# Designs tried in a protein design run: designed miniproteins, single chains, continued (4). Part 71

Each design is a single chain, and the fold is of that chain. pLDDT is the mean over its residues in the fold that is shown.

## One batch from the design tools (miniprotein)

Design m14458
Fold by ESMFold2-Fast:
Structure m14458 (fold): chain A 84 residues (1-84)
Amino acid sequence: MVKEAFLEAGASEELAQRVADAIKEKGVKPTEEQIEKLKEAMKAYLAGNVDEARKLLEEAFGKDTADAVMNAFIAAEVEQKKKE
């Protein structure tokens, strides 16, 4: 569900998979509302609004899961740069 929602929102396969894995690893089964906040946070991050993305994630999931998702965003960005 998270992976599919991210792909529909225009995320890369890498970004969608890493975020889905981060949420699953934290043992979270996201609600529809949490998935929408997650998509908003991804769009904010990709637009360069890192602080806004973090705030949205903390509101939806709490700080610990927000940190895991932010690390997934950063890891996907680093992986993209390695392919340059």
Scores: mean pLDDT 79

Design m14459
Fold by ESMFold2-Fast:
Structure m14459 (fold): chain A 76 residues (1-76)
Amino acid sequence: SLAEENERARKLLDEGRRYASQGDYQKAIELYKEAAKSSDPAIRAEAYRNMSILYRVLGDYKKAEEYEALAKEIEA
């Protein structure tokens, strides 16, 4: 169901944040990319915002700006 899909996507965001906190940015980005496939715009926006932060930490400012723009587009 849509509710089960949204619950799964929220768990992916939570897991991604845990990996990011441990310094495993590559795994966190993978999980955020999966969460970004959610039909829930709030979950997609959060995934994009979190990816933007991690790409900035990694020094990939172009990808950081691209994901920030995607999050803002959903929130507009």
Scores: mean pLDDT 89

Design m14460
Fold by ESMFold2-Fast:
Structure m14460 (fold): chain A 90 residues (1-90)
Amino acid sequence: SMSEEIRKLADKAVEIAKKGKEEALKLAEQGRIKEARLTLEISYGVAMLMIAVGKLIAKKNNDEESIKYAEEAGREVERIYEETLAALEK
């Protein structure tokens, strides 16, 4: 169903953000701070684009539950980004 496709897209966005965090922190531990920051920015950008697409599809279908699901996933992606960015700036 369309709701299932939106959910999968939102879940994949969160997965990408989590993997981006792990890779960024690993690069930072190696002293590769510029590459760590770039990795975090790219993973965040891709994840947020996926959330935006999912939310757009949900809005087109008047699927309020899927809109809410995508918005919650977007907030999780933003939290991952902000927490990781703070760790990289220490």
Scores: mean pLDDT 90

Design m14461
Fold by ESMFold2-Fast:
Order: C-alpha cells, then sequence, then structure tokens
Structure m14461 (fold): chain A 94 residues (1-94)
C-alpha cells in the first residue's frame, strides 16, 4: 500500500543521507551534493503519496535536518538526526 511505499522511500533517503555524511567527511563535495539531491528527491516522492502518519513525517523531517547539517559541515548534528530517523523507521518497519 501507499504507507509501505512511503516507508521504503524514507528508508532509501536515510541510507543516501548516511552516505552523504561519509562523502562530506572525505571531502568529496561533488558526490555529497548528488547524494543530497537524491535523498531530498525521495523525501518529496514519499510526501507526494499523501500518507498521514506523524512518525513518517518525523522521520522525513529528521533526514531533511541531517542533509542540511551535513552540507553545512556539522557532521555531529547530522549523525544525531540520522540516528533519530533510523529508530523511527525501524519502529515503522516492525
Amino acid sequence: GKRAEAIRLVREALELAEELVEAVEKGDIVTAVGLAIRAIGLLLEAESLGVEDPRIREAMEEIRRAVQYALRGDLERAREALERARRLIEELEA
């Protein structure tokens, strides 16, 4: 259903955002920008499905925050946001 599809897209966005943090840490800015665009694109696709679940919305907001922090070079806050998103997604997949 649409809810399962939204959770899948948000999981994929989380994985791309985790790769984004690693790319920024390595100084690979071209790869980092590409990963950020792809992660945000998946979040927009998930949002377009119109699933009204506050936990899905919270996971998406945490991934969006992580992308913003990573692009600013704040990898500590990016990792904290990704950890919160991961826990929410694991609860949604249970």
Scores: mean pLDDT 90

Design m14462
Fold by ESMFold2-Fast:
Structure m14462 (fold): chain A 65 residues (1-65)
Amino acid sequence: SLKTKEAILEQLEQSRGKLSVKEISERVGVSRSTAEEVLKLYEKYDKSISPLYVQIKKGKPLDYN
């Protein structure tokens, strides 16, 4: 849902990408797969976040420059 997407992106923005996909999914109350899909869509439309895709795949805290 739109609200779920916004909540996931808000957690990413507040942490400056330092939360893992698992931590974001737990804070928002969604599955890890749902959080990963939203973050992949965010990367697809914003060229500045290409490095986040690598961090998501590694399951590590995101480093969002």
Scores: mean pLDDT 61

Design m14463
Fold by ESMFold2-Fast:
Structure m14463 (fold): chain A 68 residues (1-68)
Amino acid sequence: MEEAKKLIEELKKNKDKSTVERLENEFYRLIQEGKYDEALELAKEALKVNPEVQRIYGMVEAAKRKKE
């Protein structure tokens, strides 16, 4: 959780693809831990910073739906 927040803050400064990929890896970890709601809220925050994070948001949302 804290690592994802740090990456979102880095994205505000750099807006680089490397930071987006690192953020995506952290969201994969949250999904594997079953923290879907927490991951979804963090993905919404990331989307406000960089619209390219839309792929991550869709991935988290899809993972949550599969569990339902």
Scores: mean pLDDT 73

Design m14464
Fold by ESMFold2-Fast:
Structure m14464 (fold): chain A 98 residues (1-98)
Amino acid sequence: GLTEEEIREEIETNESIMYLLGLLQYLLKEGADEELIRLAEEKIRRLLGLDEKQLENLKKALLLDSESEREKVLGKKVVKEIRELFIKVRKEDEELIK
């Protein structure tokens, strides 16, 4: 895995939202340092323009393994909103690579 220093550099320098979402999921699942999680959360929140509730819902979705579990925990409306967000993010990330 990456060192804490390498993770901090990736959060600061990487503009790929899909990469940052994957990194946040990794940090959350590993139970990484709360400060590293906070830095990744703030970067994603800034890039996506999320409010605190939207960020909390996104974090919960990243920890759940299936759409059926996400619907049970978050509700169908929130899962649809997160799905639409991921579609948008993937499209924007593809444009960044060009």
Scores: mean pLDDT 78

Design m14465
Fold by ESMFold2-Fast:
Structure m14465 (fold): chain A 60 residues (1-60)
Amino acid sequence: SSKDIIMEYVNEMLRLVGDYVDEVLALRKKDPNDSEGLAQLEEEHKKKVEELRKEADKAL
């Protein structure tokens, strides 16, 4: 059902946020001033979010 698809989307979004936070924290421990690395992590996260959104829209 559409509700189940939306719920799965929400759960996957929360997982992606957790993964992103972990990667940012790891980068900050390694090099706290790596603005380029941070921007790359932000871009990767944005791409994963857009891909997940498109898959959810396709399933609806």
Scores: mean pLDDT 86

Design m14466
Fold by ESMFold2-Fast:
Structure m14466 (fold): chain A 94 residues (1-94)
Amino acid sequence: SEFEKKYKEMVELLNKEELSEEEEKKLKEFVEEVLSTIGGRVIQAAVAAMLGDEEEAKELFERIDREEAIVYKYGVKTNDQFLLNYFRPLELKE
């Protein structure tokens, strides 16, 4: 899927010590797209779960988990305190 390709690309970029200007732009644009769409995807996942569409709900929640992990790691890489506070894994908040 297109998401799987982008996810793998973003993971590779996050693991690099230094990014080119184009690589930084790609990573930033992916994070901005996630931040713009993730709320709607959370609602879709909740609705699917409520309607008993467990398979669709599972796929949507797995995608959300992957997207949140990318956003959190981007926050770590850029030292963005806002992203670190909002996307920090629960086990690191306590």
Scores: mean pLDDT 80

Design m14467
Fold by ESMFold2-Fast:
Structure m14467 (fold): chain A 71 residues (1-71)
Amino acid sequence: SGRELLRRVALRDISEVTGLTPEQVEALSPEELRKRLIEASKAEADKWGMTPEQAERRAENAVKVLEEARE
C-alpha cells in the first residue's frame, strides 16, 4: 500500500507533466518514459520557476520512484 501510493502519485505527476494518461505512462518502457519526462519537464521549466537541469533531476527522481514502486 505504501509502494502503491507512491506509484499512483508518481503516475499522476508524470501524466500532468507529459500530457499522457496514466495507462499510456505505464505502457512506456523505462527508457522511453525517462526520455519523454525529461523533454516535457525541460519545456515547462520556466513555468515551474526551475532551470532545465532542475527539471531534468525532478524527472529522473519521478522515474526512479515509479520503477522502485513497480516491485
Scores: mean pLDDT 73

Design m14468
Fold by ESMFold2-Fast:
Structure m14468 (fold): chain A 75 residues (1-75)
Amino acid sequence: SIREAVAAFARGLVAFEKEVLANRDDPAKVNALLEQMRRWVEDRLAELKAMGAPDALIESLRTAAESRLAALKRA
């Protein structure tokens, strides 16, 4: 369901954040993880759109993910 996919999306963002923070001392690993996270986000948003999620929900989730990515890149 869309509800389950949104919950999985939120958990995925937390998991990526935790992994990036765990690898803070390795810039190459952090860059690779951020790139992986960007691709993962786009794939999950595409799946939600295919499931019939409203554009407003997709936009909200993209904004939340972009905010998280920007925060992780700032150091």
Scores: mean pLDDT 87

Design m14469
Fold by ESMFold2-Fast:
Structure m14469 (fold): chain A 86 residues (1-86)
Amino acid sequence: DDTERETGRLMRRLDDRMIQLSDKPEMAEEINRILIGISDLMVDGDYERALERARRAVEAIDEAEKLLPTDEEKAVKILRETAEEI
C-alpha cells in the first residue's frame, strides 16, 4: 500500500537522522521515541496516522537541526514536544 511504503520510507529517514545525531544523545533519544510511536501505529494498522506523524517528525527534525549550531536545548525541546504528540 502506498501509505505504508511512504511511512516506511520516512521511518528509514528518521532512523538515519538518529544515527547521524549519535553525538547528541538527547536528540537521538527523542527521535527514537518518535520512531517507537510511529511503529506502534503501523502495528495497529493505522497507516494514515503513522504517515501524518512521520511527516510531522521530519519537519520537526529539520527545524531542530537549524538550531543545532547555537541552541541544542531548543532543538531537543522541539523533538520532545513532537514525540509527546504521538
Scores: mean pLDDT 81

Design m14470
Fold by ESMFold2-Fast:
Structure m14470 (fold): chain A 79 residues (1-79)
Amino acid sequence: SPETKLEIEMLEGAWLTYVASLILTAEKLGDEESVEKLRKIRDEFDRKMAELKEREDLDGAKELYKQTLKEVRSLAPPM
């Protein structure tokens, strides 16, 4: 439904904003290893989220968002 897709897009937007801030911080610190890892996590999230959005799987999208945040928090200090 349009409502389900909108909720998934809001999760995508929140993630993109967060990961962009983490990448920017890592770039400012000269931490090229963290930049590369964060970009790979972003690309994998984008791929998985696109599939979930096509299926309108909101529960799957919420779970992916939570798991990806946990993964990123293990690599970068919490902001």
Scores: mean pLDDT 83

Design m14471
Fold by ESMFold2-Fast:
Structure m14471 (fold): chain A 94 residues (1-94)
Amino acid sequence: TGKDIADALEILTGVKPQVKEEVKDKKVKKATLYYTGDVKESIAQIIADQLTKITKVPITIEKVDEIPKDADIVVENAPIFGDNVNLGVVLELE
């Protein structure tokens, strides 16, 4: 569910994500993890791979200039490997 992805993301980032209420109890078919240029692709891929392992949902990464405003799950200012990073997740529901 969207909540399971958010809970796993909290464990990986140490920051409680913002989650849209309408997706919390929805079954997720796949998701995209959006990251900006301040995050190394290798770090984004590690996060996506760990999320996939924990949740069993396929998660792909995509580099963007700005996190989508309509992202279903947002992590702000996560202290990952010395950087404050912003991540957004967009869910494809079943």
Scores: mean pLDDT 79

Design m14472
Fold by ESMFold2-Fast:
Structure m14472 (fold): chain A 93 residues (1-93)
Amino acid sequence: ELEKLREEAKKALEEKKWKEFAELLLKLLELELERAREEGDEASAEALEALLRYIEGEMSDEELRALLLRLGADPAAAESLLALLEKVREALK
């Protein structure tokens, strides 16, 4: 259930359990990506694929920033997301 995973991820983030949060976030992103693909939401699928590739180290900070800005994110939101995802990548090493 997506809602249960979101609750577990929020708790891990609140408790600063970065590795647990990172593992839960990956599961959430994978499930959201499958849902977006099933619904034909190509824009959301592209964004979710990029987030997963970034976490896996297959996309640079500059590439992800450019994609987020293209999809309509403001620069401050893009930088905040990049900072969060960098912590997620570090926790998974």
Scores: mean pLDDT 80

Design m14473
Fold by ESMFold2-Fast:
Order: structure tokens, then C-alpha cells, then sequence
Structure m14473 (fold): chain A 79 residues (1-79)
């Protein structure tokens, strides 16, 4: 659990501030601990990244790259 959340935090830190990366990684942790599916977590992450794009904090391309890398980390949990 902790290792997966830390991997997600490291991915997010490539384009997000430390505050945004930590907040999003913590929300992902809560969802994982609650038994949320990978699809549910990815949908939530996509919505959060879209909000950051609308706020002008990251680009659409950066959001797409982050979502794909987060997907790769989460898919390793299922296999």
C-alpha cells in the first residue's frame, strides 16, 4: 500500500506542486484502503487533473501523461 502511494506521489511530482501531489496521493490512498476499483480511482484522478488544467496549473498533455503513469502503477496492483 504505502509503496504504491509513494510511487503515485513521485509520478505526480513530475508536473504538480508538492502540495497538490501529496493531496492527490493521499486521496488515492483513502480510495485504495476503502476497496475502490482501479477504474474508480482512475476516474477520480482524471477529474482532479482536469480541475488542475482548468486552474491553469498544468497542461492537458501533462494531465494525460500523469493519468497514464498513474494507471500503470495501479494496474500492477491487479496483477
Amino acid sequence: MEEIVERIREVLLKYLSEEDAENLAELVRVMLESGASVEEILAFVEEQLENLVKAGRISEEQAKKLLEEVREVLEKIEE
Scores: mean pLDDT 82

Design m14474
Fold by ESMFold2-Fast:
Formats: sequence, structure tokens, C-alpha cells
Structure m14474 (fold): chain A 77 residues (1-77)
Amino acid sequence: MSQEEAIALLEEEARRAREEGLEEAAKLLFDSAQTLRNNPFTAANVLALAQAMAEKAKSLSPEARRLVTEAAERVLR
């Protein structure tokens, strides 16, 4: 997956989360897209971001946690 594809994926999932009323998940996904945009696109940075997303998702509702975790897994592929 390219950097542009990963950013677009996270921004699309953030929009969906907002449409579903999952504002905390939407913010986390938008912040994660910004992290990808502002840092070198390396396997180490992508893995670190996915792990950070999964950790932060633990404090969210089950629905929000599932959405964030699935997005993190899709970015890793």
C-alpha cells in the first residue's frame, strides 16, 4: 500500500465513523492519517502507528474499537 492510499483509507474510515456518531474514533483516525502524512512512510513507522491505534482503541466503545482496529489492520496488510 502506498502512503497516499494509507492516508486516504484512514480519512475515509474517519468520515464513516463520524457519520455513525463515533466522534472519538473519527478523531483518532484523522490524527492517524496526519501522523502518516507528517512522517516518513517506512514499515517501522506504519507498524508503530497501527500499534498505537490499537492501544488507543482499547478505551473506545466496542463498535468504535472494532472500526479502528480493522482500519489499523488494513493499513498494515
Scores: mean pLDDT 84

Design m14475
Fold by ESMFold2-Fast:
Parts: sequence; structure tokens; C-alpha cells
Structure m14475 (fold): chain A 74 residues (1-74)
Amino acid sequence: LSEEEEKEIEEIFKKYDKDGDGVLDRAEFIEALDELFPYLDEAYKTMLFGALDTNRDGVIDEEEFKRFLAGEAK
């Protein structure tokens, strides 16, 4: 990702991180994906949340979110 793309991702993450705790819950994650990838269906977005939530704590941290977006940008 370019420096500009990283900053945009950080801004989107913080925009949807309503609690300011540095993680996105399922609803916040899907809203962020709706902004970044509006062409993806809701079932796919839900599947992606489950795939990234390896600890099954119901949240995605900023590092996991950035890694996911870097992978999708390939």
C-alpha cells in the first residue's frame, strides 16, 4: 500500500471505531467495508469478519484490518 492509502485506511478505521478502543466490532467492520468495497455482498463481508476474528472475541484490531486490505490490494 502507498503512504496515502495507509492514511486513508487509518482514517476509515478511526471513523468506524466508535468506542475509540482500537478495534472494530462486527457492525463497525461491515460499515467500513461498505465504504471501501461497496460492490461486495453482505454475506462475503460477514465471512471476512469471521476469517479475521481468529481469537473469536468479536472484534478486529487495526493491524489485522490493514493486513487484510493490503492483501486485497494485490
Scores: mean pLDDT 72

Design m14476
Fold by ESMFold2-Fast:
Structure m14476 (fold): chain A 72 residues (1-72)
Amino acid sequence: MRFRVTLEEPADPKAAELAIRGAVGEGARVEVLSPTTILVEVETDDPEEVAARIRRAAEGLGVGVKSVERLE
């Protein structure tokens, strides 16, 4: 399952990657495309739960979360 995270304001890319990786685990792929856009790939049977975990981690960055979108 693939998710795109869009932030309201630019975040530090390393901080964003660490926060989201902490939420989804070591087996997930986390790619910072820009200071406001992160791509996450994780195997899950519950995409809504994973999206909620990603959103919570991203909100912890303090820059605001515009969206967490499920892709493919």
Scores: mean pLDDT 82

Design m14477
Fold by ESMFold2-Fast:
Structure m14477 (fold): chain A 69 residues (1-69)
Amino acid sequence: MSIEELETLSPVEAARRLLEELEPDQVKTLNNYLNQKTFESPEEEKNFLVQLYSLLQEMPLEEALLHLN
């Protein structure tokens, strides 16, 4: 999946596609993090997911989540 492709998806579809790129243990980590997050809008959630995907190209999930926290 590319950043450009992710940006063209709805927030729900972007979340689904991102989760498909992750291993099961990473999916659990991300879901636990997202359950603790409060987003003001679907657009904010999508922006977060795009930023997360960008960071995942450069670093592990755990480190990427620390940068976004």
Scores: mean pLDDT 75

Design m14478
Fold by ESMFold2-Fast:
Structure m14478 (fold): chain A 60 residues (1-60)
Amino acid sequence: PLSALERGLAAGDPAAIAALRAQSAAIAEGIGKVLGFDEAQTQRWAAMLEDTELAVAARM
């Protein structure tokens, strides 16, 4: 089953998109901490995760 977030993303809900961005940023920060990324690298990872997840949602 799809989560409420996944359903919102498929519908283009701005609140769901904002929640996804926050989640992607948190994941990128966690990965950056483990791998020793600087701020710029962490921000690039967050943007990449956001773009990838939004692209997947747009295909749903």
Scores: mean pLDDT 69

Design m14479
Fold by ESMFold2-Fast:
Formats: sequence, C-alpha cells, structure tokens
Structure m14479 (fold): chain A 74 residues (1-74)
Amino acid sequence: DRVDQIFNEIQQLYAQMQTETDLQKRQQILNQMQQLIQEMGQQNLLGDTPRGQQIYDILQQAQQLLAEAEQKQA
C-alpha cells in the first residue's frame, strides 16, 4: 500500500531529523518529507484516513522541531 510506504518513509525521515545536528541537513530532511506529502496530495491519497492524519501530525512535529532549532541558533 502506497500510503503505508510513505508513512514508513516519513517516520524514518523524522527519526533521522531528531538525531541530526546540522540545521541545513534538517531542512533537507523536512523538504523531502514535504515533497512526499505533496505527491500523495496530488493523487488524493491523504483524504480522510487515520494514516494520512498521522503523516500530517509527524510533518507538523518536524516543522516545530526545525523552528525551535533555528530559534536556538539565531
């Protein structure tokens, strides 16, 4: 299932982002996550599924993590 494959990829990217110390690399990881989610959105695969909601929740957590890291560097 394509949704489950992307969910697994998003979880792996988020875990990688949590262990990454370089802000530029964290931004690259977030960009990869956003690109995967955009591709799902274009195919209407994110609509009204518990898995789709979990994917969006992880993206929001990743965005918050990057924002906090940027604030600490500024």
Scores: mean pLDDT 77

Design m14480
Fold by ESMFold2-Fast:
Formats: structure tokens, C-alpha cells, sequence
Structure m14480 (fold): chain A 86 residues (1-86)
């Protein structure tokens, strides 16, 4: 289903984002607390949506929003790593 695809895509982006966060920690690169807070909120929302297992239009919309949010966090982390590493 579309919900299953969005859930899988969001989980993939989350895993990649976590890997970037671990690389930032390894390199001593500071990540803003605001970005960490957004990641934590998106992760909590994804966990709730996974537990609910709903294919409703509302669930699909929320999954799409979480995917966009996680993608934005990933891009910002990649940009931060790129700038700090030179």
C-alpha cells in the first residue's frame, strides 16, 4: 500500500539520518539541539504511525509529512558535515 511504502521510505531516511548523526559525533561536529528535537519528534510520530498500522488518508498524510521532515533533517545534517569537514 502507499502507507507501507511511505513507512518503509521514512524508516530508511531515519536510519540514514541516524548514521549521519553518529558520524557528526565521531568527528566532534556540534549538531544544534533544535535539529535534534525535530528528529526526536519526527521519530516519535513515526513510531506512533507504525504502531497504528492505518491506511487512512489521515495516516498517509502524516506519514508523508514525517518523510518530508526526516528528509529535511538529513539534508541539513549532510550540509553541516560538508561545511565542517571542508
Amino acid sequence: SLADKLLADAEGVLAGTRALLEEAKRLGIKVPQSLLDVLAEATATLDRLRAAGSDSPAAIRQLAQVLLTLGSVEVLLRMRLWVEKK
Scores: mean pLDDT 86

Design m14481
Fold by ESMFold2-Fast:
Structure m14481 (fold): chain A 86 residues (1-86)
Amino acid sequence: HMLSEEEILKNSLILALAVGIVTSRNAGHEELAEAFRELLDAVNKVTDPEKIKWALEKVREAMRLFDAGKWDEALKLVKETIEELK
């Protein structure tokens, strides 16, 4: 009936990434939107709950940086997160 803790964690990450893509694109930051999309593709291959949790924390940090107007720092963090998931 209820989703597992692991499924909730992964679904939370996917939702956070979807929000990141939409908000970045709407703000005219296409490179950041593309980086979030690439990270979403990378996450679909990840099954390790610790890596999913870590990636979710990094996405939340990137979104916080975006909200603060630090778009270059957000982009750098997203790209670094993609590289670490390889």
Scores: mean pLDDT 84

Design m14482
Fold by ESMFold2-Fast:
Structure m14482 (fold): chain A 75 residues (1-75)
Amino acid sequence: SAAAQRAQLQAQAEQLLQQAQDLLSQAGEYTRKAVEALEKGDLETAKKYAEQADALVQQARDALKQARALRAQVA
């Protein structure tokens, strides 16, 4: 049914939004670790954590784009 199809797309969009939130939370933790490394003068470790945070933000952006596309199909 159309209702079942809409419910499925909505559930998939909600799952992608949850994944994006989880990825952004992880990025925040890596950003915190990068700041801690900077405070200790460990520039190399800070750079590694900052790069990991950036990668997670990019993954979150992709999940948000997918969620938006699915929600557009339901609207």
Scores: mean pLDDT 90

Design m14483
Fold by ESMFold2-Fast:
Structure m14483 (fold): chain A 62 residues (1-62)
Amino acid sequence: SEEEERRRLVSEVALYLKYNDQEAIDRLFERHGLTPQEREELLAEAKKLIDKIEENIKKDRS
């Protein structure tokens, strides 16, 4: 599904952001033909995903 594909993209971008792997992010965007605006949108979604992961870790430890 399109939602599943988007979730996968967001997860990959989030992973690359955590490892500061800008080359991997660029390759992913080129592979999917994303515009600079779409890139910024995915980066924002990836940052939100990182925040949710941090919240889940805190809840599991609490």
Scores: mean pLDDT 79

Design m14484
Fold by ESMFold2-Fast:
Structure m14484 (fold): chain A 85 residues (1-85)
Amino acid sequence: SLEERLKELLETLEEEGDPLAELKALYEEYSTTHPELFFEAVAEVEEALKSLPREVLEKYPKRRILGAAALLLREVLEEKLAEAA
């Protein structure tokens, strides 16, 4: 399901925004407050990225890949945080 969501985000993402700033903000906010949930979410997103074939990764500019990954990480974190509440 995360692989399908990542592919969807890569195809539908209208603007990449500032994915490095978003990733940094998520890291700074959640790596200290909810480290277990944060690193679990990171591992799941990394596995989804690793599942993509080389041809797909070469098709998209790096900023778009980072943008999709940042959005997916935020979605996964929000789900885990809601469950932990």
Scores: mean pLDDT 80

Design m14485
Fold by ESMFold2-Fast:
Structure m14485 (fold): chain A 104 residues (1-104)
Amino acid sequence: MASEETKKMAYYLAKRLSQHPLLSPEDRERFAKKAEELKDYESDEPLPWQELFDGALRLAEKVLGDKVVPVETFLEHVWLALHVLGAPDEAIARFSQALYLLDL
């Protein structure tokens, strides 16, 4: 089971994504629904970190716009977005490990 602190951080990350002006209205609505699901999260299933990370990726893409950047710079912006949105250190660490396994 995830700790109550980890559940709260997932909730706040989803809530911040739902309120971010650079995300599309569709993405904001999706993350608003996810925040409501996480508010009273009683499931033993893993927290939806993949969906939250996808939201952070889309946010980083919007920040970079049409600018052509190296993959490393893009990933740095994703990491910064996760940090700013309040993702817990363990989730950021797991994301970093996943990046080493991706043939991006």
Scores: mean pLDDT 64

Design m14486
Fold by ESMFold2-Fast:
Structure m14486 (fold): chain A 64 residues (1-64)
Amino acid sequence: SSAAAQSAAASAALAAMSRARDDLEKVRELTEQGVAASSPALAAWLRRQADELIAAARAEREAA
């Protein structure tokens, strides 16, 4: 295989990992905001956002 093909594959893998990391970090942020929220409705909304990102990150991991 060519070095260019190897570089392209590595770049794609790193990009996917970066996206997954960003999504997981956002889940952490949303969860922390939910815990800090003074409103049960806001906490529930933030939890839903976190759950959606967790599901998306899990799907990306399984696709990789």
Scores: mean pLDDT 73

Design m14487
Fold by ESMFold2-Fast:
Structure m14487 (fold): chain A 74 residues (1-74)
Amino acid sequence: EIDKEAEAALYLIKGVVAEKAGDFETAARWYKKAADLLEGPEKADFYRDASKAYRQAGKTEEAEKWEKLADEVA
């Protein structure tokens, strides 16, 4: 569990780096990987981060999918 939290933090860093580079689709994929390692509110937060990044990438259908998953987990 602690190792999974550390791995999720690494994926968060990779997502932030991708966002700063303007690669929102790659950022969304990293946030999704972070969410997959976690449960509860933290998982929901990363699903929302992925949804936001997909919207910025123009992937509206994917963004809606991850937003719904965030609502189910929160």
Scores: mean pLDDT 80

Design m14488
Fold by ESMFold2-Fast:
Structure m14488 (fold): chain A 90 residues (1-90)
Amino acid sequence: SLEEVTKDFSPAVKEFARKAIEYNEGKISKEELFEFIDELLENGEITEDEIIEALRRLYEAGLISKEVVLEVETYLGIRALEEAVKKVTG
């Protein structure tokens, strides 16, 4: 169950897990999921590593598809690339 898989997660990671599952089920848009990720990261409530670990555990438990994992990891990669470019060019 979601509760069993996420029991040891921080409150912010648990909220991320719920949103990832809602997206997987078509209950929220990709834009809503990404905005939520941005808010948690900008507020320092979650790290990219914690998101990646949560994705792995949710996928292994069958709670999200590989497509959801790829979309979120791609989004995090784009964010990291933009920050890396900003450090060199800014």
Scores: mean pLDDT 86

Design m14489
Fold by ESMFold2-Fast:
Structure m14489 (fold): chain A 100 residues (1-100)
Amino acid sequence: MVRIGLAVAPDQREATVEKEVEADKVEGIATVSVPPGQRARLTLTLKVEKDGKLVGEATAEAEIVSRDGEYAFGTARATVEVPKGKYKATLTARVELLPP
């Protein structure tokens, strides 16, 4: 198993990381920081490609609610299982600020 991590800063709405991996299981994890008094939806997409072709994809969502006075932290995880081999993994995290 290979794990790819991504952190989304409070002022970012999207972040992407690409990594070449040799694995039979790829896990993507993204963490977002939500400003005080705000609500956000975190959407995480993990794509696994071999020779430019998509061989696996997983999507996860998390809703994070921040109370007044403190930042909240939320995490989403997505996992793709593939035959053991070399792949390109792309992890994309998107943050949408929602009304309170």
Scores: mean pLDDT 82

Design m14490
Fold by ESMFold2-Fast:
Structure m14490 (fold): chain A 84 residues (1-84)
Amino acid sequence: MSAEEAAQQFVKDLAETKKYLEEKKKTLSKEEFISLVKKTRESVEAQMAQLEKIIPADSPEYKKAKAAHEEFLKWLDELLKKYG
């Protein structure tokens, strides 16, 4: 997998994870959902850190992945505020 393909896959995975969390919100308890959101935040930050090691910071794919990552973390933080 190229670094560009990894960045594109990361953006796709963020979108799918958002759908997954929205579905789990309907079925999980408040405590279980908060735990899942926190675990997801840690996992996504770790994935972005690995991506940053292999992709040039000036690439369009990196800039798109970084923007998607920042928006995703903001959305997770808003969920935690509503539930915490």
Scores: mean pLDDT 84

Design m14491
Fold by ESMFold2-Fast:
Structure m14491 (fold): chain A 63 residues (1-63)
Amino acid sequence: SAAELREAVVEAARAEPAALFEPSDSRQLTPVEKAGTLLVIRHGKEVAEEALREARREAERLV
């Protein structure tokens, strides 16, 4: 469900908060990026952007 994918994005960000701030142009997708992509495909861009904003706020608190 959208809620499950959203929670997966937030949990991945909590586990690896620095990954949200790392350059990603030459590396494999992180778990956060993979979950975000699935969220876009299944539920649309707006739900994915909301989940990523929530994950980034959590990551900023931890980094």
Scores: mean pLDDT 62

Design m14492
Fold by ESMFold2-Fast:
Structure m14492 (fold): chain A 74 residues (1-74)
Amino acid sequence: MEKLSPEQIEQLKEFLERVIRGNKLRQELIKEGKITYSPEELENLKRDAELLLKSSEKLLDDPELLELIREAYS
């Protein structure tokens, strides 16, 4: 398949929304001191996000989906 199906796009959007929600919860837990990230873990997350964004840019010619992906992994 050369591009994502409508069903795959919907699943991707739901996944991204859950990631955004999870990021908000994670920030709250960090403020409460319940979660600690090492600098190495943060660097790995940034690299993974950059790779995912580059891969998504090649797979998805949809600017709206790319914006959602960037927001989810910011």
Scores: mean pLDDT 67

Design m14493
Fold by ESMFold2-Fast:
Structure m14493 (fold): chain A 81 residues (1-81)
Amino acid sequence: MTLDEVLEELKKEVERTIEEIKNAKSKQEVMDAVSRLDKFIREKLGKLAQTLTNPDDINRILEAVGEAQKKLAEALKEVGW
């Protein structure tokens, strides 16, 4: 997969996770959604980042992860975390 494809998948996974958090009926459901996103970041982006040598590509991953974490934190705050 290309970097662009993985970043687009990350964007979709973030939106899915936020939707799951907002619709969660228990803290366990929130934690399960967060854990799923965290696993995606570690397994897909982490492995991809190890193959990159271009600083611009590395910065794109760091910015995308930062934006994902910010959106996740905002969603968690809205549901009382």
Scores: mean pLDDT 80

